# Designed miniproteins, single chains, continued (2): the designs that were tried, part 105

Each design is a single chain, and the fold is of that chain. pLDDT is the mean over its residues in the fold that is shown.

## One batch from the design tools (miniprotein)

Design m7661
Fold by ESMFold2-Fast:
Structure m7661 (fold): chain A 97 residues (1-97)
Amino acid sequence: MLGAPMATEEDARRAAELEARIDELEREIKKLEEEAEKIEDEEVKKEVMKLLIKAQFLLLSARTEIAMGDLETAERDVRAAEELIKKAKELIEKAKK
């Protein structure tokens, strides 16, 4: 009969890999926030900031999900954050002359 499932060594490794990805993405968001502050187009700047705020929320959610052992949901939130970060980068690139 099953007790509560405990994290395996494989789950611990996967969690560590996800946390490393989150740390990398948080550093990327910080750099993009600094680049966004230099955007002269206020509409583009606001859109970039909205994307970065949403990405930060997803990464915070992913950290909570990792702590709860929900690695599948954590992976989905990390992927969603990566997509938002890519969109922010594209908008910043288009704003460059």
Scores: mean pLDDT 82

Design m7662
Fold by ESMFold2-Fast:
Structure m7662 (fold): chain A 98 residues (1-98)
Amino acid sequence: SLAERLRAVLERATARMEAEPEDYVGNLEEAAAEARALGVEELAEELEVMREVYEYKKNKEELPADLKERVAALRARRAAWAAAELDADQVLERLAAA
């Protein structure tokens, strides 16, 4: 299923982060590319936002207003999923169905 493929992407991303924790940006870019290749634009966008936020914070730069709005929207989505008590598999199925 698409959810099983998304799980495999996340498992590979986790393994890469454990093996090369200093390459945080590269690991996020690779995971975003894999998510996009699977047609899951929502996950790809979330991973890209995480990378942009990390780069601004690493350089001690203020986040631009549009990026702050994107972060707020993603946090609201995660809060909605948490309120629905979705487990990891249910979240992956929701992303696959979107």
Scores: mean pLDDT 72

Design m7663
Fold by ESMFold2-Fast:
Structure m7663 (fold): chain A 94 residues (1-94)
Amino acid sequence: GMEVYVNVIRAFEDTLIVIMGEKASEIYVTPIEGELTPEDVARAIKAYVERTGKKVEKVIVSDEPVFLSEETKELLNKELGHEVEIKVMEKVVP
């Protein structure tokens, strides 16, 4: 699989980075204390890659500023050693 979904859930004082693979049952959670940074995002996705052995070429993210920053993209490309495409999941609100 070349696509992963990355979301952020705020639970009390914790921020959770949630990474989903191609199957809804394949979920990886990284708890972050305090403010979410580009380095936290890059580290979480790198850990997912190292754990699964999958090459992540596309990351579909929730509409969080940290996911859309050039710093996050540059850190991901550096840490994974290849170009990664970041796309925002379009939220269809009824």
Scores: mean pLDDT 72

Design m7664
Fold by ESMFold2-Fast:
Structure m7664 (fold): chain A 84 residues (1-84)
Amino acid sequence: SSEVVEVTGSDGSKVLVDREQYDLKLEMGKRYAEKKGLKFDSDEETVRWLDEVLRNRFEEERELLHEISKEVLKERNIEVQLTA
């Protein structure tokens, strides 16, 4: 898709991302929240928490993140850089 969305990173910065990349991050974030028993107030908060986890907690959450990314990427056949 040529459409873009504005997202807020864990550091509060704003960045424009491709809509399909945003939707992928949102799906991963929702799966992460479900597996951790977390509830977020908005899709934007869900994506921010995923970015926080990818940037600051990747090693700690590595096994869970690999499980989630494997599930999502297999279904969508999309390559995503999960390193920040």
Scores: mean pLDDT 70

Design m7665
Fold by ESMFold2-Fast:
Structure m7665 (fold): chain A 98 residues (1-98)
Amino acid sequence: MVKISLEEIREKLKENGYSEEEIEKLLELTKNKDVEGVAEFLLEQAERVYGLSREEFEEEAQEFLDLQGIDRKGKSPIETIAELIIETIQKALEAAKE
C-alpha cells in the first residue's frame, strides 16, 4: 500500500492545476466519505483540464482499473476511482495525526 503524506497530495494537486479552494473542497469531500461528490469533482476537473466528456473519462477510468487489476464490484469506474481517492486521502489524514 502506498504511504502518501497529506502535504505530498496537496503538492501533486497544485502541480496538476488545482486551486487551493479546489484542494480544500476535495479534502472536505473525502473527510465526509462523499463518493458521489468526489466523482462529480473528478468529472468537472477532467472536462476542464483535459476536455474529456463523462463517457470518455469513464472509458479511461475503466482502462486504468483493468490495468491495475482493480475490481469495481458493480460500481461505475468513476465511483471506484473516487473510493480509491477517499481511501488514499483518509490514510494520509490518519498518518498526519501521528
Scores: mean pLDDT 74

Design m7666
Fold by ESMFold2-Fast:
Structure m7666 (fold): chain A 65 residues (1-65)
Amino acid sequence: KTPLQVAMDTKLKVIEEASDDPEEVRKMAEEAAKQLEKQYPDYTFKAEVVKLPDGTLVLKVTITK
């Protein structure tokens, strides 16, 4: 329920809905992670794009400290 979690959920949904192209989704995820690292320097962001067998793209973002 933190502003950070709300921002992350919103970003994940926008990236996933914005593109059917796995490479474009991956690039957008990496750029979003870089922007968040600039706003929250005490946090480390790692973005991964995983493609499920049905073609669904799942964006995973790991946030530490």
Scores: mean pLDDT 62

Design m7667
Fold by ESMFold2-Fast:
Structure m7667 (fold): chain A 79 residues (1-79)
Amino acid sequence: DAMEKMRKHYIALLEEWIATLEETGEIPDFPHLKDADKELIIEAFREAIAAIEAGEDPVLVGAELTSRLVEIAKTKPAS
């Protein structure tokens, strides 16, 4: 159905962003994250995927993820 297709689309997008970050060290759609802790970014995306898979509204999960990424942008890379 439409909701399942939307969930799969968002999960695929989040997985692509994780892969891009692992390959290039950056996500072009999130330039404010370039100096942030990559592990925290990956964890935020994985938690968003898990929430969508658990039946959370992808739009609300996306809004929460965006807010969390703004917070993560202020972190330092893991030492």
Scores: mean pLDDT 78

Design m7668
Fold by ESMFold2-Fast:
Structure m7668 (fold): chain A 60 residues (1-60)
Amino acid sequence: GAAAEAERQARKERMRASIARLREEGVISDEEAEEILALVDAGDLDGAQRRMVRLVIENS
């Protein structure tokens, strides 16, 4: 429904912002950021989140 669509869009925006911040902070590389952004653009928000979390853990 409309509420689920709005939440999905908000999640997409939050993920883009998080990716940009992690890249700026040097936690992830430009290549890693591009891979996660490709998942976000494809609508695979769950895949994007899993990859982001995994990279943060592996690079911590």
Scores: mean pLDDT 82

Design m7669
Fold by ESMFold2-Fast:
Structure m7669 (fold): chain A 86 residues (1-86)
Amino acid sequence: MDFQFQRKVQTFMGYFADLMRMFNVPASTADSIGNNFIDAITSMYNRSRRSAIDFVDQMIRYARRGISTGNRSYFNRIMDMVSRIR
């Protein structure tokens, strides 16, 4: 429960919600993806704080590029990264 990490996750989730809206992801699907991500990243943080921080920082960079360019490839990259967290 690092306040700094929680703020990074909130920052990413804000951009991720905007991306899901931009690419017409249904609300129920968006909620499911978001909840699965929070559970997965929390588990990762409990195993390795640095790996989780680096992962979220990378996702924020892709999300910012996706928002600024409107390019779906950044959104697809984020979705791939989210699906690979276990």
Scores: mean pLDDT 83

Design m7670
Fold by ESMFold2-Fast:
Structure m7670 (fold): chain A 94 residues (1-94)
Amino acid sequence: METKVAKAKGEAGETVTVTLSFTTSDPHTRAIFAAAAMAKDASGKEVPLESEIQRREEVADPAAKEQTFTATYTFSLAADQSGTAVLVGIVTRA
């Protein structure tokens, strides 16, 4: 089991995109993606962000010599918020 992580930070009013991508030649590769985002105001108060969280499980095609797994998570910040997003990929064997 291997864990891959991508992080992004955003400023007020910004749309933030986090992309995690990796390539494997192992036909038994299984990838599980999960994302979360959190906004904070100037006082440090945490506000959960409403966003379409792409939680996805993918398995490599055993007929392919190489396969690229890509997950993308996008969220938007309000004018009074700053925020961070984390996208995690858990890589296992199927």
Scores: mean pLDDT 72

Design m7671
Fold by ESMFold2-Fast:
Structure m7671 (fold): chain A 75 residues (1-75)
Amino acid sequence: MSNQALQQLVKSKPTSYLMQRLMEELQLDQGHVLAVLQALQTLQGSAADELSKAKFLNPQKYQRLLALLQELQAE
């Protein structure tokens, strides 16, 4: 998924809906979900790279995040 597609998805969905889905699917607390959403909203050309380096988001959770974002884009 491209960085532009990630940011466009975040802009098109209600923040509360994205937070709920991320908390449910990734088992992250509210603070970690807010950090993910902030990265997707503010990191224009590096959102995917920054998220892959996030310490609270292991490689398995990062792959699940990408899959969830694909599912949300298809909705």
Scores: mean pLDDT 69

Design m7672
Fold by ESMFold2-Fast:
Structure m7672 (fold): chain A 71 residues (1-71)
Amino acid sequence: TQAAIDAVSEAAAEFARKYAPTLGLEDAKRIAVQAANEALKQADSLTPEQARDLAEKVGEEIAKRLEEERA
C-alpha cells in the first residue's frame, strides 16, 4: 500500500505540473488531488503501477470533461 501511495503521489505531482499551463495551477492541483483520492480508494487491490495508471487516467478524464464543459 505504501508503494501504491507513493506512485499515486508522484502521478498527481506530474499531472499538476503538466496541466497547470493550460488549466491554471489551482484547477490542475484540485484535479490532481481528486484523481489521487479516487485511485487511493482502490489502492488496496492495486499494484503501484496500476494505482499510478488509474490516477493518471482519472485525472485526464476529469480535465477533458472540464475543458468540454467550458467550451
Scores: mean pLDDT 76

Design m7673
Fold by ESMFold2-Fast:
Structure m7673 (fold): chain A 68 residues (1-68)
Amino acid sequence: MAAEVAREAARKAGATDDEVESAALHYQRWVEAGTEEAAQSAADYVRSLGATPEEAEKVRKAVIEEAK
């Protein structure tokens, strides 16, 4: 479910299918780390793909929720 948030953010940013799947894989690594720094890295990554601040914040929160 949380990886879908990363996919949605990347897709809305206009990322390619490969970039969308890359975002999901990076998202899983950040969830495994379980830190606020990892959550911020996830938000920064989708922002680099062109995501809005609102979409990036959703990804950050999803990482924190899945890490619990």
Scores: mean pLDDT 76

Design m7674
Fold by ESMFold2-Fast:
Structure m7674 (fold): chain A 81 residues (1-81)
Amino acid sequence: SSIIDELEKLMAELAEAAKANDVERMKEIIERILELLKKHDPELAERLEALVKKYEEQGDYEKMAMATVHFVQEFIAKLKA
């Protein structure tokens, strides 16, 4: 699926941005991931968006990235089932 390939690419880019401590780049990638998830699974996207906002408010960018990866992995698993 092209959506799976795009999400896997975005997760790899998110991991790279996280290693670089590039918070602005992480946010851009997460926004793109949320847009894609919202089109296919709006309930999952809403739950992730709430967690992203919570961790952003706390300045916990590691948890923000980890939550995003976890939700994307759950989405991909559902598509492959």
Scores: mean pLDDT 88

Design m7675
Fold by ESMFold2-Fast:
Structure m7675 (fold): chain A 110 residues (1-110)
Amino acid sequence: MLELYEKLRKAIREGDFETALKYLKEILEKENVYGELPDEFIELLVKLLILLEQKRLEEARKLLEEMKEKYGDNPSAAIILSQLEAELARLMGQPVPPVDTSLPVLLPVP
């Protein structure tokens, strides 16, 4: 698995969409951590990762918003998108959003 991850990272750094897509699919199939993700989601995920690596942060944000609209109702996709949203915020120098958007629990007034 580590070797596949290293190959994926190199492909992303090189902007090689086809090679990155191939290795990401292999990683997801072998890990089976998130179950089956739609092929279209995986393709968009690779594009987003390449945009983040290239520091094209405005396009990355737009693509992430489009992915949240289309796949936000898929629990596995939502987890991945939340992680990428936090990474995008970090790269933009913004406060990292809370990954868990829980109800406010601090100091409830009756």
Scores: mean pLDDT 70

Design m7676
Fold by ESMFold2-Fast:
Structure m7676 (fold): chain A 94 residues (1-94)
Amino acid sequence: MSLIERIRELLERFLAEEDPDKAERLLLQIMSLLLDRDLSKEEFEEVMKLIVEAAKSMSEEKREWLISALKTLKKERPEYAELIDKTIKEIEAI
């Protein structure tokens, strides 16, 4: 399974998960995969697009958790800060 396919599956599970503790663990798994240095710039951009698409189907609470996680990710991956900021703004516009 590709890293992108794994992230997509985790996003679908996060979207459907009704247990907040399980949802938080799924979000942390997604963020952990985005810290992988083997992830190319193009793959990172594809994942950000998948996150925005998934966010359109999320509750407000899940979108807030996602935005908080992306703000943390931006500190850990400053090379992608502008891309992450654009992703956050697109989610906030939903």
Scores: mean pLDDT 84

Design m7677
Fold by ESMFold2-Fast:
Structure m7677 (fold): chain A 97 residues (1-97)
Amino acid sequence: KVEEYFKKAIELAEKIRELTKDDPDIVSMAEAIIRAVKEALEAYKKGDKFTAEVYLTLAIMIASLLRKYAERQGRKEVAELAKELIDTLFKALKEIS
């Protein structure tokens, strides 16, 4: 189940990136989230729970900034996807503890 949350988080971040190709700041944040989630998954597979928690926490922080930025720009769909991404990342974090 935890690997499903990592996969869903990457899919949500990729969808955000695809919808926002016109906004390099959102694209950059989405790419940073994808990298952090991939690093967390690799650490988790190696049994390094601490490193996985650090990268998931980083992904949550970036996703929270992305959500605020999208809300301020009136990008409602992107803000909703970012909220689902944050919820998914918290579920991953809870499962690895």
Scores: mean pLDDT 90

Design m7678
Fold by ESMFold2-Fast:
Structure m7678 (fold): chain A 81 residues (1-81)
Amino acid sequence: MFSEEEIELVREAYEAYKKGDYEKAIELLLKVDPNLGTKVREIMRLLGVPEEVIEEMRRLGIEHLIEEGVKLLVEAVEKVT
């Protein structure tokens, strides 16, 4: 099923989320599943995280990945312009 390491990473991510450290929370979730797919959702549900919070954390993760991708693209364009 899920490994102890995967469960611990998701637990640490949720702790970071509760402290308002969204960047750390997302980094930890990405170590479990880089696509932020069903595995992360299943582990969070196992830990008793509310469905609304699971969806919010996944949205924040996707938004963070998009923002980082945009930053990398802007930096690349700036280097050639």
Scores: mean pLDDT 75

Design m7679
Fold by ESMFold2-Fast:
Structure m7679 (fold): chain A 87 residues (1-87)
Amino acid sequence: SKLEKLKEELSRVTELINRLQAFGDEETLEEARKLIEKYIKEGKLTPEQVKVFEAVKDAPLDHQRRVLLALLNYIKERIEKEIKELE
């Protein structure tokens, strides 16, 4: 069901947030970038959020990590809201 898919997606996003908070390494940042790019392709981020994401690609890793965490937390909140609307 859509609800089951959203719960799986929420679990994945939450796990990635936790790993990115713990490590902040290039491999974890790359996984976070790929997930955010998927959300951009699905039209789930605002144009302003897309611009911020693109702008940080050349930033120091610590700054990239902070921005990616902010975007992932927005994605998490959106998924949680969709789950509540289906329950």
Scores: mean pLDDT 83

Design m7680
Fold by ESMFold2-Fast:
Structure m7680 (fold): chain A 80 residues (1-80)
Amino acid sequence: SLEEIEKILKELRDYFLEAVDKLTEAGVPKEKLDEFIKYARELALKVEEIARDPNATVEQVKKAFEEFKKELDKRIEEIL
């Protein structure tokens, strides 16, 4: 349902914000943090593009969100 897709997009936003907070608290320099934010936004746009498709299933959006988390976590590990 559209409501379930909106919930996934909210979870994506929350995950992104928590990642930014974690890196900020870890003392990551602003320049690296800005690069991370840019990268994360590009990853998020891929999920949002799938979610905007009127034929998109909840499962497709959920799969895209899982890939988003995987790629974001990998980048966090590379920065820390």
Scores: mean pLDDT 87

Design m7681
Fold by ESMFold2-Fast:
Structure m7681 (fold): chain A 70 residues (1-70)
Amino acid sequence: EKELLEQIEKALKTGAETMRELSKILSQEDIDKLIELYKSQLLRWAKRNLSEEAVEEVRKLIDEKIEELK
């Protein structure tokens, strides 16, 4: 589970970098919609595949990366 959380954190960092590149082309409104879509999809997957404690860690990681992006 630790390895999986590390992979999720790495994927979120890559996603944030991609969102920064897209923000040069897309409006802030469109970026916000994309972030919300990715957040909902990842949390839905996590709730199905991870423990309740790990889901909470994933939520924190997502929120941290969103704040770094804004």
Scores: mean pLDDT 75

Design m7682
Fold by ESMFold2-Fast:
Structure m7682 (fold): chain A 68 residues (1-68)
Amino acid sequence: SLSEEQKEKLREIFEEAARKFEEGEPIEKIVEEMTKKLKEAGFPEDLVKEISRLFKMLLEQEKKELEE
């Protein structure tokens, strides 16, 4: 289980990624930067991969809805 401190750090990383998405930054760049921040925060590699994958899917879904 994630600690409260790790959950807060995860929230901050997600909020920054969401802000960059609203600013029109490419999804690939946002996910790359988020992945680096998660690794720097000391999250396990498997968890970083899963979080990055899920967030990429979320951003791609939002982009498709905005393009329709």
Scores: mean pLDDT 79

Design m7683
Fold by ESMFold2-Fast:
Structure m7683 (fold): chain A 78 residues (1-78)
Amino acid sequence: SSSERQYILTLVHLLAFAGEAYYLIRLVKNKGLPKEEALKILQERGEELLSSTPSEFQDFVRKRLEEIIKWMEEEMKK
């Protein structure tokens, strides 16, 4: 169904976002990328993802984005 397809695509995009967060953490830890720049990139990409998300999944995606960003901030401290 159209709703099922949109849900699956939303999950795929969230997985890609989480992967980008993990990649940015590695750049901060191993390649000297400033933490502030990594967070800015992730916040901008999150806003793009949220703006392209169907209205019915907006709250779900917003909550997942907040959790991923918080996880990334904590991981960059280690």
Scores: mean pLDDT 86

Design m7684
Fold by ESMFold2-Fast:
Structure m7684 (fold): chain A 76 residues (1-76)
Amino acid sequence: GTSTVNVTVNGEPARAFVVSEDGELVARSDDGVVTVNAPSGTYTVVGSRPGRDDVSKKVTLKDGATVNVELTGPPA
């Protein structure tokens, strides 16, 4: 079945990426917000902001689940 991931990266400007366990880019956003429907499995959510280090979190999606991910990096 399909699972849903809602991603919010705090801070402006921000980018969000959702990467599968195999390293495939599943979804991308240039405004720090992305929603993706994906098969169950393990994914890495990455938040990127200019002049700061990227922040990331691993998420495991169960079949039919909805997961909300919020990423906040340290201040510059």
Scores: mean pLDDT 77

Design m7685
Fold by ESMFold2-Fast:
Structure m7685 (fold): chain A 99 residues (1-99)
Amino acid sequence: APTADLSGGGTVAAGGTLTLTATVSGSPAPTAAVAFRQPPGSDELVPAGAGAVGADGTAQLTVRNLTAGSTGTYQARGVNGGDPAEAGAGAGVAVTVVA
């Protein structure tokens, strides 16, 4: 299955904007990436952002109006016009939002 590796995590102030970069791989090549947030201590995956994949194999995923509730581990999945459930999760990033 196609995968997407995230970069751009870290500590961000509340009310700010977070831009994550997804680097996609696999065949067929993904045309979009979707980011999911997993809150601390939860198995829930919450959609956080999506972006189109450029010719370089990267997508920019923007999360706006960050709150303390935006804290968690973020992971992305590459999408190629098929079922997004077939997409493997790649490397995730930790994000901490401070008040």
Scores: mean pLDDT 73

Design m7686
Fold by ESMFold2-Fast:
Structure m7686 (fold): chain A 99 residues (1-99)
Amino acid sequence: DELARKLARKAVFDFLQGKPFEEVLKELWKEIEKYGKEHGLSRLETYRLFGRALSHVLDLLLPNSPDREADRQALVDYAIELFGLSPEEAEALRAGFEA
């Protein structure tokens, strides 16, 4: 969780500095995937970690959102489309948001 928070803070910083959100998410995934490979995480465990990082990104960008569930679902759907996730990978990502 500490790693997920650290990477989320960097992602939010890059976005606020003017980097497009799509590129920010791609760079965040690259860091998460690298960590997963270095630490022997399965592909699904790696997507669960990515979901935790995205949850922290959402908390930092939209801390006072009136509909947290809608924001979560929108970001999950965006990531599924952007990365072309399988149903199993998408489920692991969603599980990470709830952790």
Scores: mean pLDDT 85

Design m7687
Fold by ESMFold2-Fast:
Structure m7687 (fold): chain A 119 residues (1-119)
Amino acid sequence: SLEEIVEQAQNLLNTLLQKYPDLKDEVLSIKSCVNTELDSPEVLLACKLENLGVLLREQGKYEEAAQAFEQAGLIYEALGLYEEAVKAYELAAREYEKLNNYEEALKVYQKIISILQSI
């Protein structure tokens, strides 16, 4: 359910910001997303996770960046924002590939294929 996805995403965000407190101010300063037409708490959470993923990637924290991008993708997918979901999943898969974690990368690519076949 969307509620379960949001709970898991919020838990991931909180866990990562506790582990990397230097990133809190930048991530928590995000008050709106690029998509102003769908101003929702769920979209804002996904945007915070995407921005956190970018910051973690820049610090070489590829596994945690992948997790952040994947959770953002799950929120977008649950909301029917398929273009945003595909972009977030592509970012997650690329980070798993940097880790040579082809099993997780393949699972994420399979999510992308499933979305593209359904639209």
Scores: mean pLDDT 86

Design m7688
Fold by ESMFold2-Fast:
Structure m7688 (fold): chain A 85 residues (1-85)
Amino acid sequence: MKKPDLEKLKQLVDEVRKAIESGDREKALENVRKLQEIAKEQGLYDLYLEASALEMALETGAPKDYILELVDHIKELLDKKMKEE
């Protein structure tokens, strides 16, 4: 697949943010793992690395503000890619 499904990736990022804000760590991890797989499958290595950092932060119980900063960085990367599409 040559064209990334950026809209689906954005939806997954939004779901991660909602799960974090509601304290649903399991749902957040599930959606981050889906984000990683899609990013890897589509060759979006910058997004894959950012999603991997987010998974590590969620698994280690990093502060909520730090986790949300990582989510915002991923969203900014996606918004940039969508603008260039």
Scores: mean pLDDT 80

Design m7689
Fold by ESMFold2-Fast:
Parts: structure tokens; C-alpha cells; sequence
Structure m7689 (fold): chain A 74 residues (1-74)
């Protein structure tokens, strides 16, 4: 499993970043959170590793696992 505290910091940084758009006008952050509960953690980890240019940057396997661990706590 990942580190939820590190995942929280990374997720907050992604939301604060204008380059990622994760917390921006498109509202993609709630979709990521909901998808963890619907699709499962492994599918979301793979999506985070792939990234979406302008929305969510591609993360390393460790970073994606940390973010998933954080999202599990929400």
C-alpha cells in the first residue's frame, strides 16, 4: 500500500497547480475520488500513472499508490 500522508500532499499540490487542472473549473477531482470507490484502487492507480495532459500529470507507481492510499481515506 501507499503512504496516505504523502498522497495527501501530492494530491493537494496537484489541486493547487494551474498546470494540472485537477482542482480547476472542470471539476475532475471529484471524479477521481468517486472512481476509486467504483472501479477499484488498481484501476485508478493505472490511470494516475498514465495521466491526462492539462488535467492530471503522469505519476510514478509509488506516487500513484500514495495518492490511492489517501483517496481511500476520503
Amino acid sequence: GGDAARGKELFEALRASRATGAGGPHGDTPSVTAAVHLLGEEAIREALMAGRPGVVPALSEEEAADVVAFLRTT
Scores: mean pLDDT 62

Design m7690
Fold by ESMFold2-Fast:
Structure m7690 (fold): chain A 91 residues (1-91)
Amino acid sequence: SAVDRFVQALQNSFPDNPLTPEQLAAARALAEALVSGDIEAALAAALRFAEISGIPLGELAALIVYLGELGLVPRETALRVADILLERHAA
């Protein structure tokens, strides 16, 4: 599924620090929201993933854009979520 492909690609972005089961669950929630185009759910899931993984919001935003460019999630949804994360990172 598109969700499984997104989660796999995100996990492959951290080869030296594999995701825990809780981080994988959060990544899956993020993937489901991004695939569905649910901006509010995707933002909430992205913030949760950042908190439990320790990844900076700016780096997470860049990864979401990259995965959108690969066609793993709707590009427009990925860009919008990434923009909101970057605004929060700058604050």
Scores: mean pLDDT 80

Design m7691
Fold by ESMFold2-Fast:
Structure m7691 (fold): chain A 62 residues (1-62)
Amino acid sequence: NLEKKLEQVEELRKRLEEAASKVDLKKLTQKSLAEALGISQATLKRLLKELEALQKEIVEAL
């Protein structure tokens, strides 16, 4: 269902945006983002890939 996928994308985007706001924009790296989120860099990479894949699926389904 597109609605559910949109909700998941919004949640991930909000979390990433909140984490990014805590990090110096000049030094925005996977490490700093992962630290701000309280997760590992590997988990952050996975979440970013999932977000990208979800957005692509939504666009393709439209």
Scores: mean pLDDT 69

Design m7692
Fold by ESMFold2-Fast:
Structure m7692 (fold): chain A 81 residues (1-81)
Amino acid sequence: MEEAIELLEEAKRRLRAGDVEGAIELLREAGRLLLTHTEDVTRGIGLVLRLIGIAFDLEQGRVEEALEELEELIEELREEL
């Protein structure tokens, strides 16, 4: 879980620096880690769908919306630690 959160925090930093492609790559890696390390399959699927939605918003140029969703996801995951 912590490693996935670190990737999401780096994705947030990349977005603030204007590196959208780098951020999308980090979201894909975080999704892979969340699927492999989440015991609850339903929760794991839900987390990946949220990451797919964020990546889709980035691909559509909705960087501000994607950044807000990413920050909310990071906060939710930190509350589980």
Scores: mean pLDDT 80

Design m7693
Fold by ESMFold2-Fast:
Structure m7693 (fold): chain A 68 residues (1-68)
Amino acid sequence: MPVDELEEVEKQMFEAAKNKDLQKMEQIYQEYVERVRRHGGNPDGVRLALRQIDEIYERAKKLMEKLL
């Protein structure tokens, strides 16, 4: 999984959180999860990528909640 792709996704996720756009955050999350699962290959790599996006989503959601 490219590190640069996850960094871009994290940036987009936090931008959506700052805009209080939960729907956009969910869209970014689902699109990334679908790409990771569709790619397949190494199960451990897939698991790591899914854990990383979950952590990004939770952090972004906490940021959004603090801005409410």
Scores: mean pLDDT 77

Design m7694
Fold by ESMFold2-Fast:
Structure m7694 (fold): chain A 83 residues (1-83)
Amino acid sequence: SVEDLQKTIEELKEEAKKAGLPLEEYMITGSYVLDLLEKNGVSTEVRRKVRTLLGQRNGRRGSSAPISVGTAIESIQELIKEL
């Protein structure tokens, strides 16, 4: 649901804040984002769409390539607008 996606965004923001880093500087992997979405009950279909958006934004390097938390949040927000 949109609520599960928003919950994932808030958890990512909290993690960066706890680390004392701006969202643009806190680096994670696409696989970490996908695991968090799964833990929060996001459907397999929606998670596949997030995986595609993350792949486009990291130059198609795959889910183990580092991305910023800011980029991950932007990808999830873009998907919410399409739902």
Scores: mean pLDDT 79

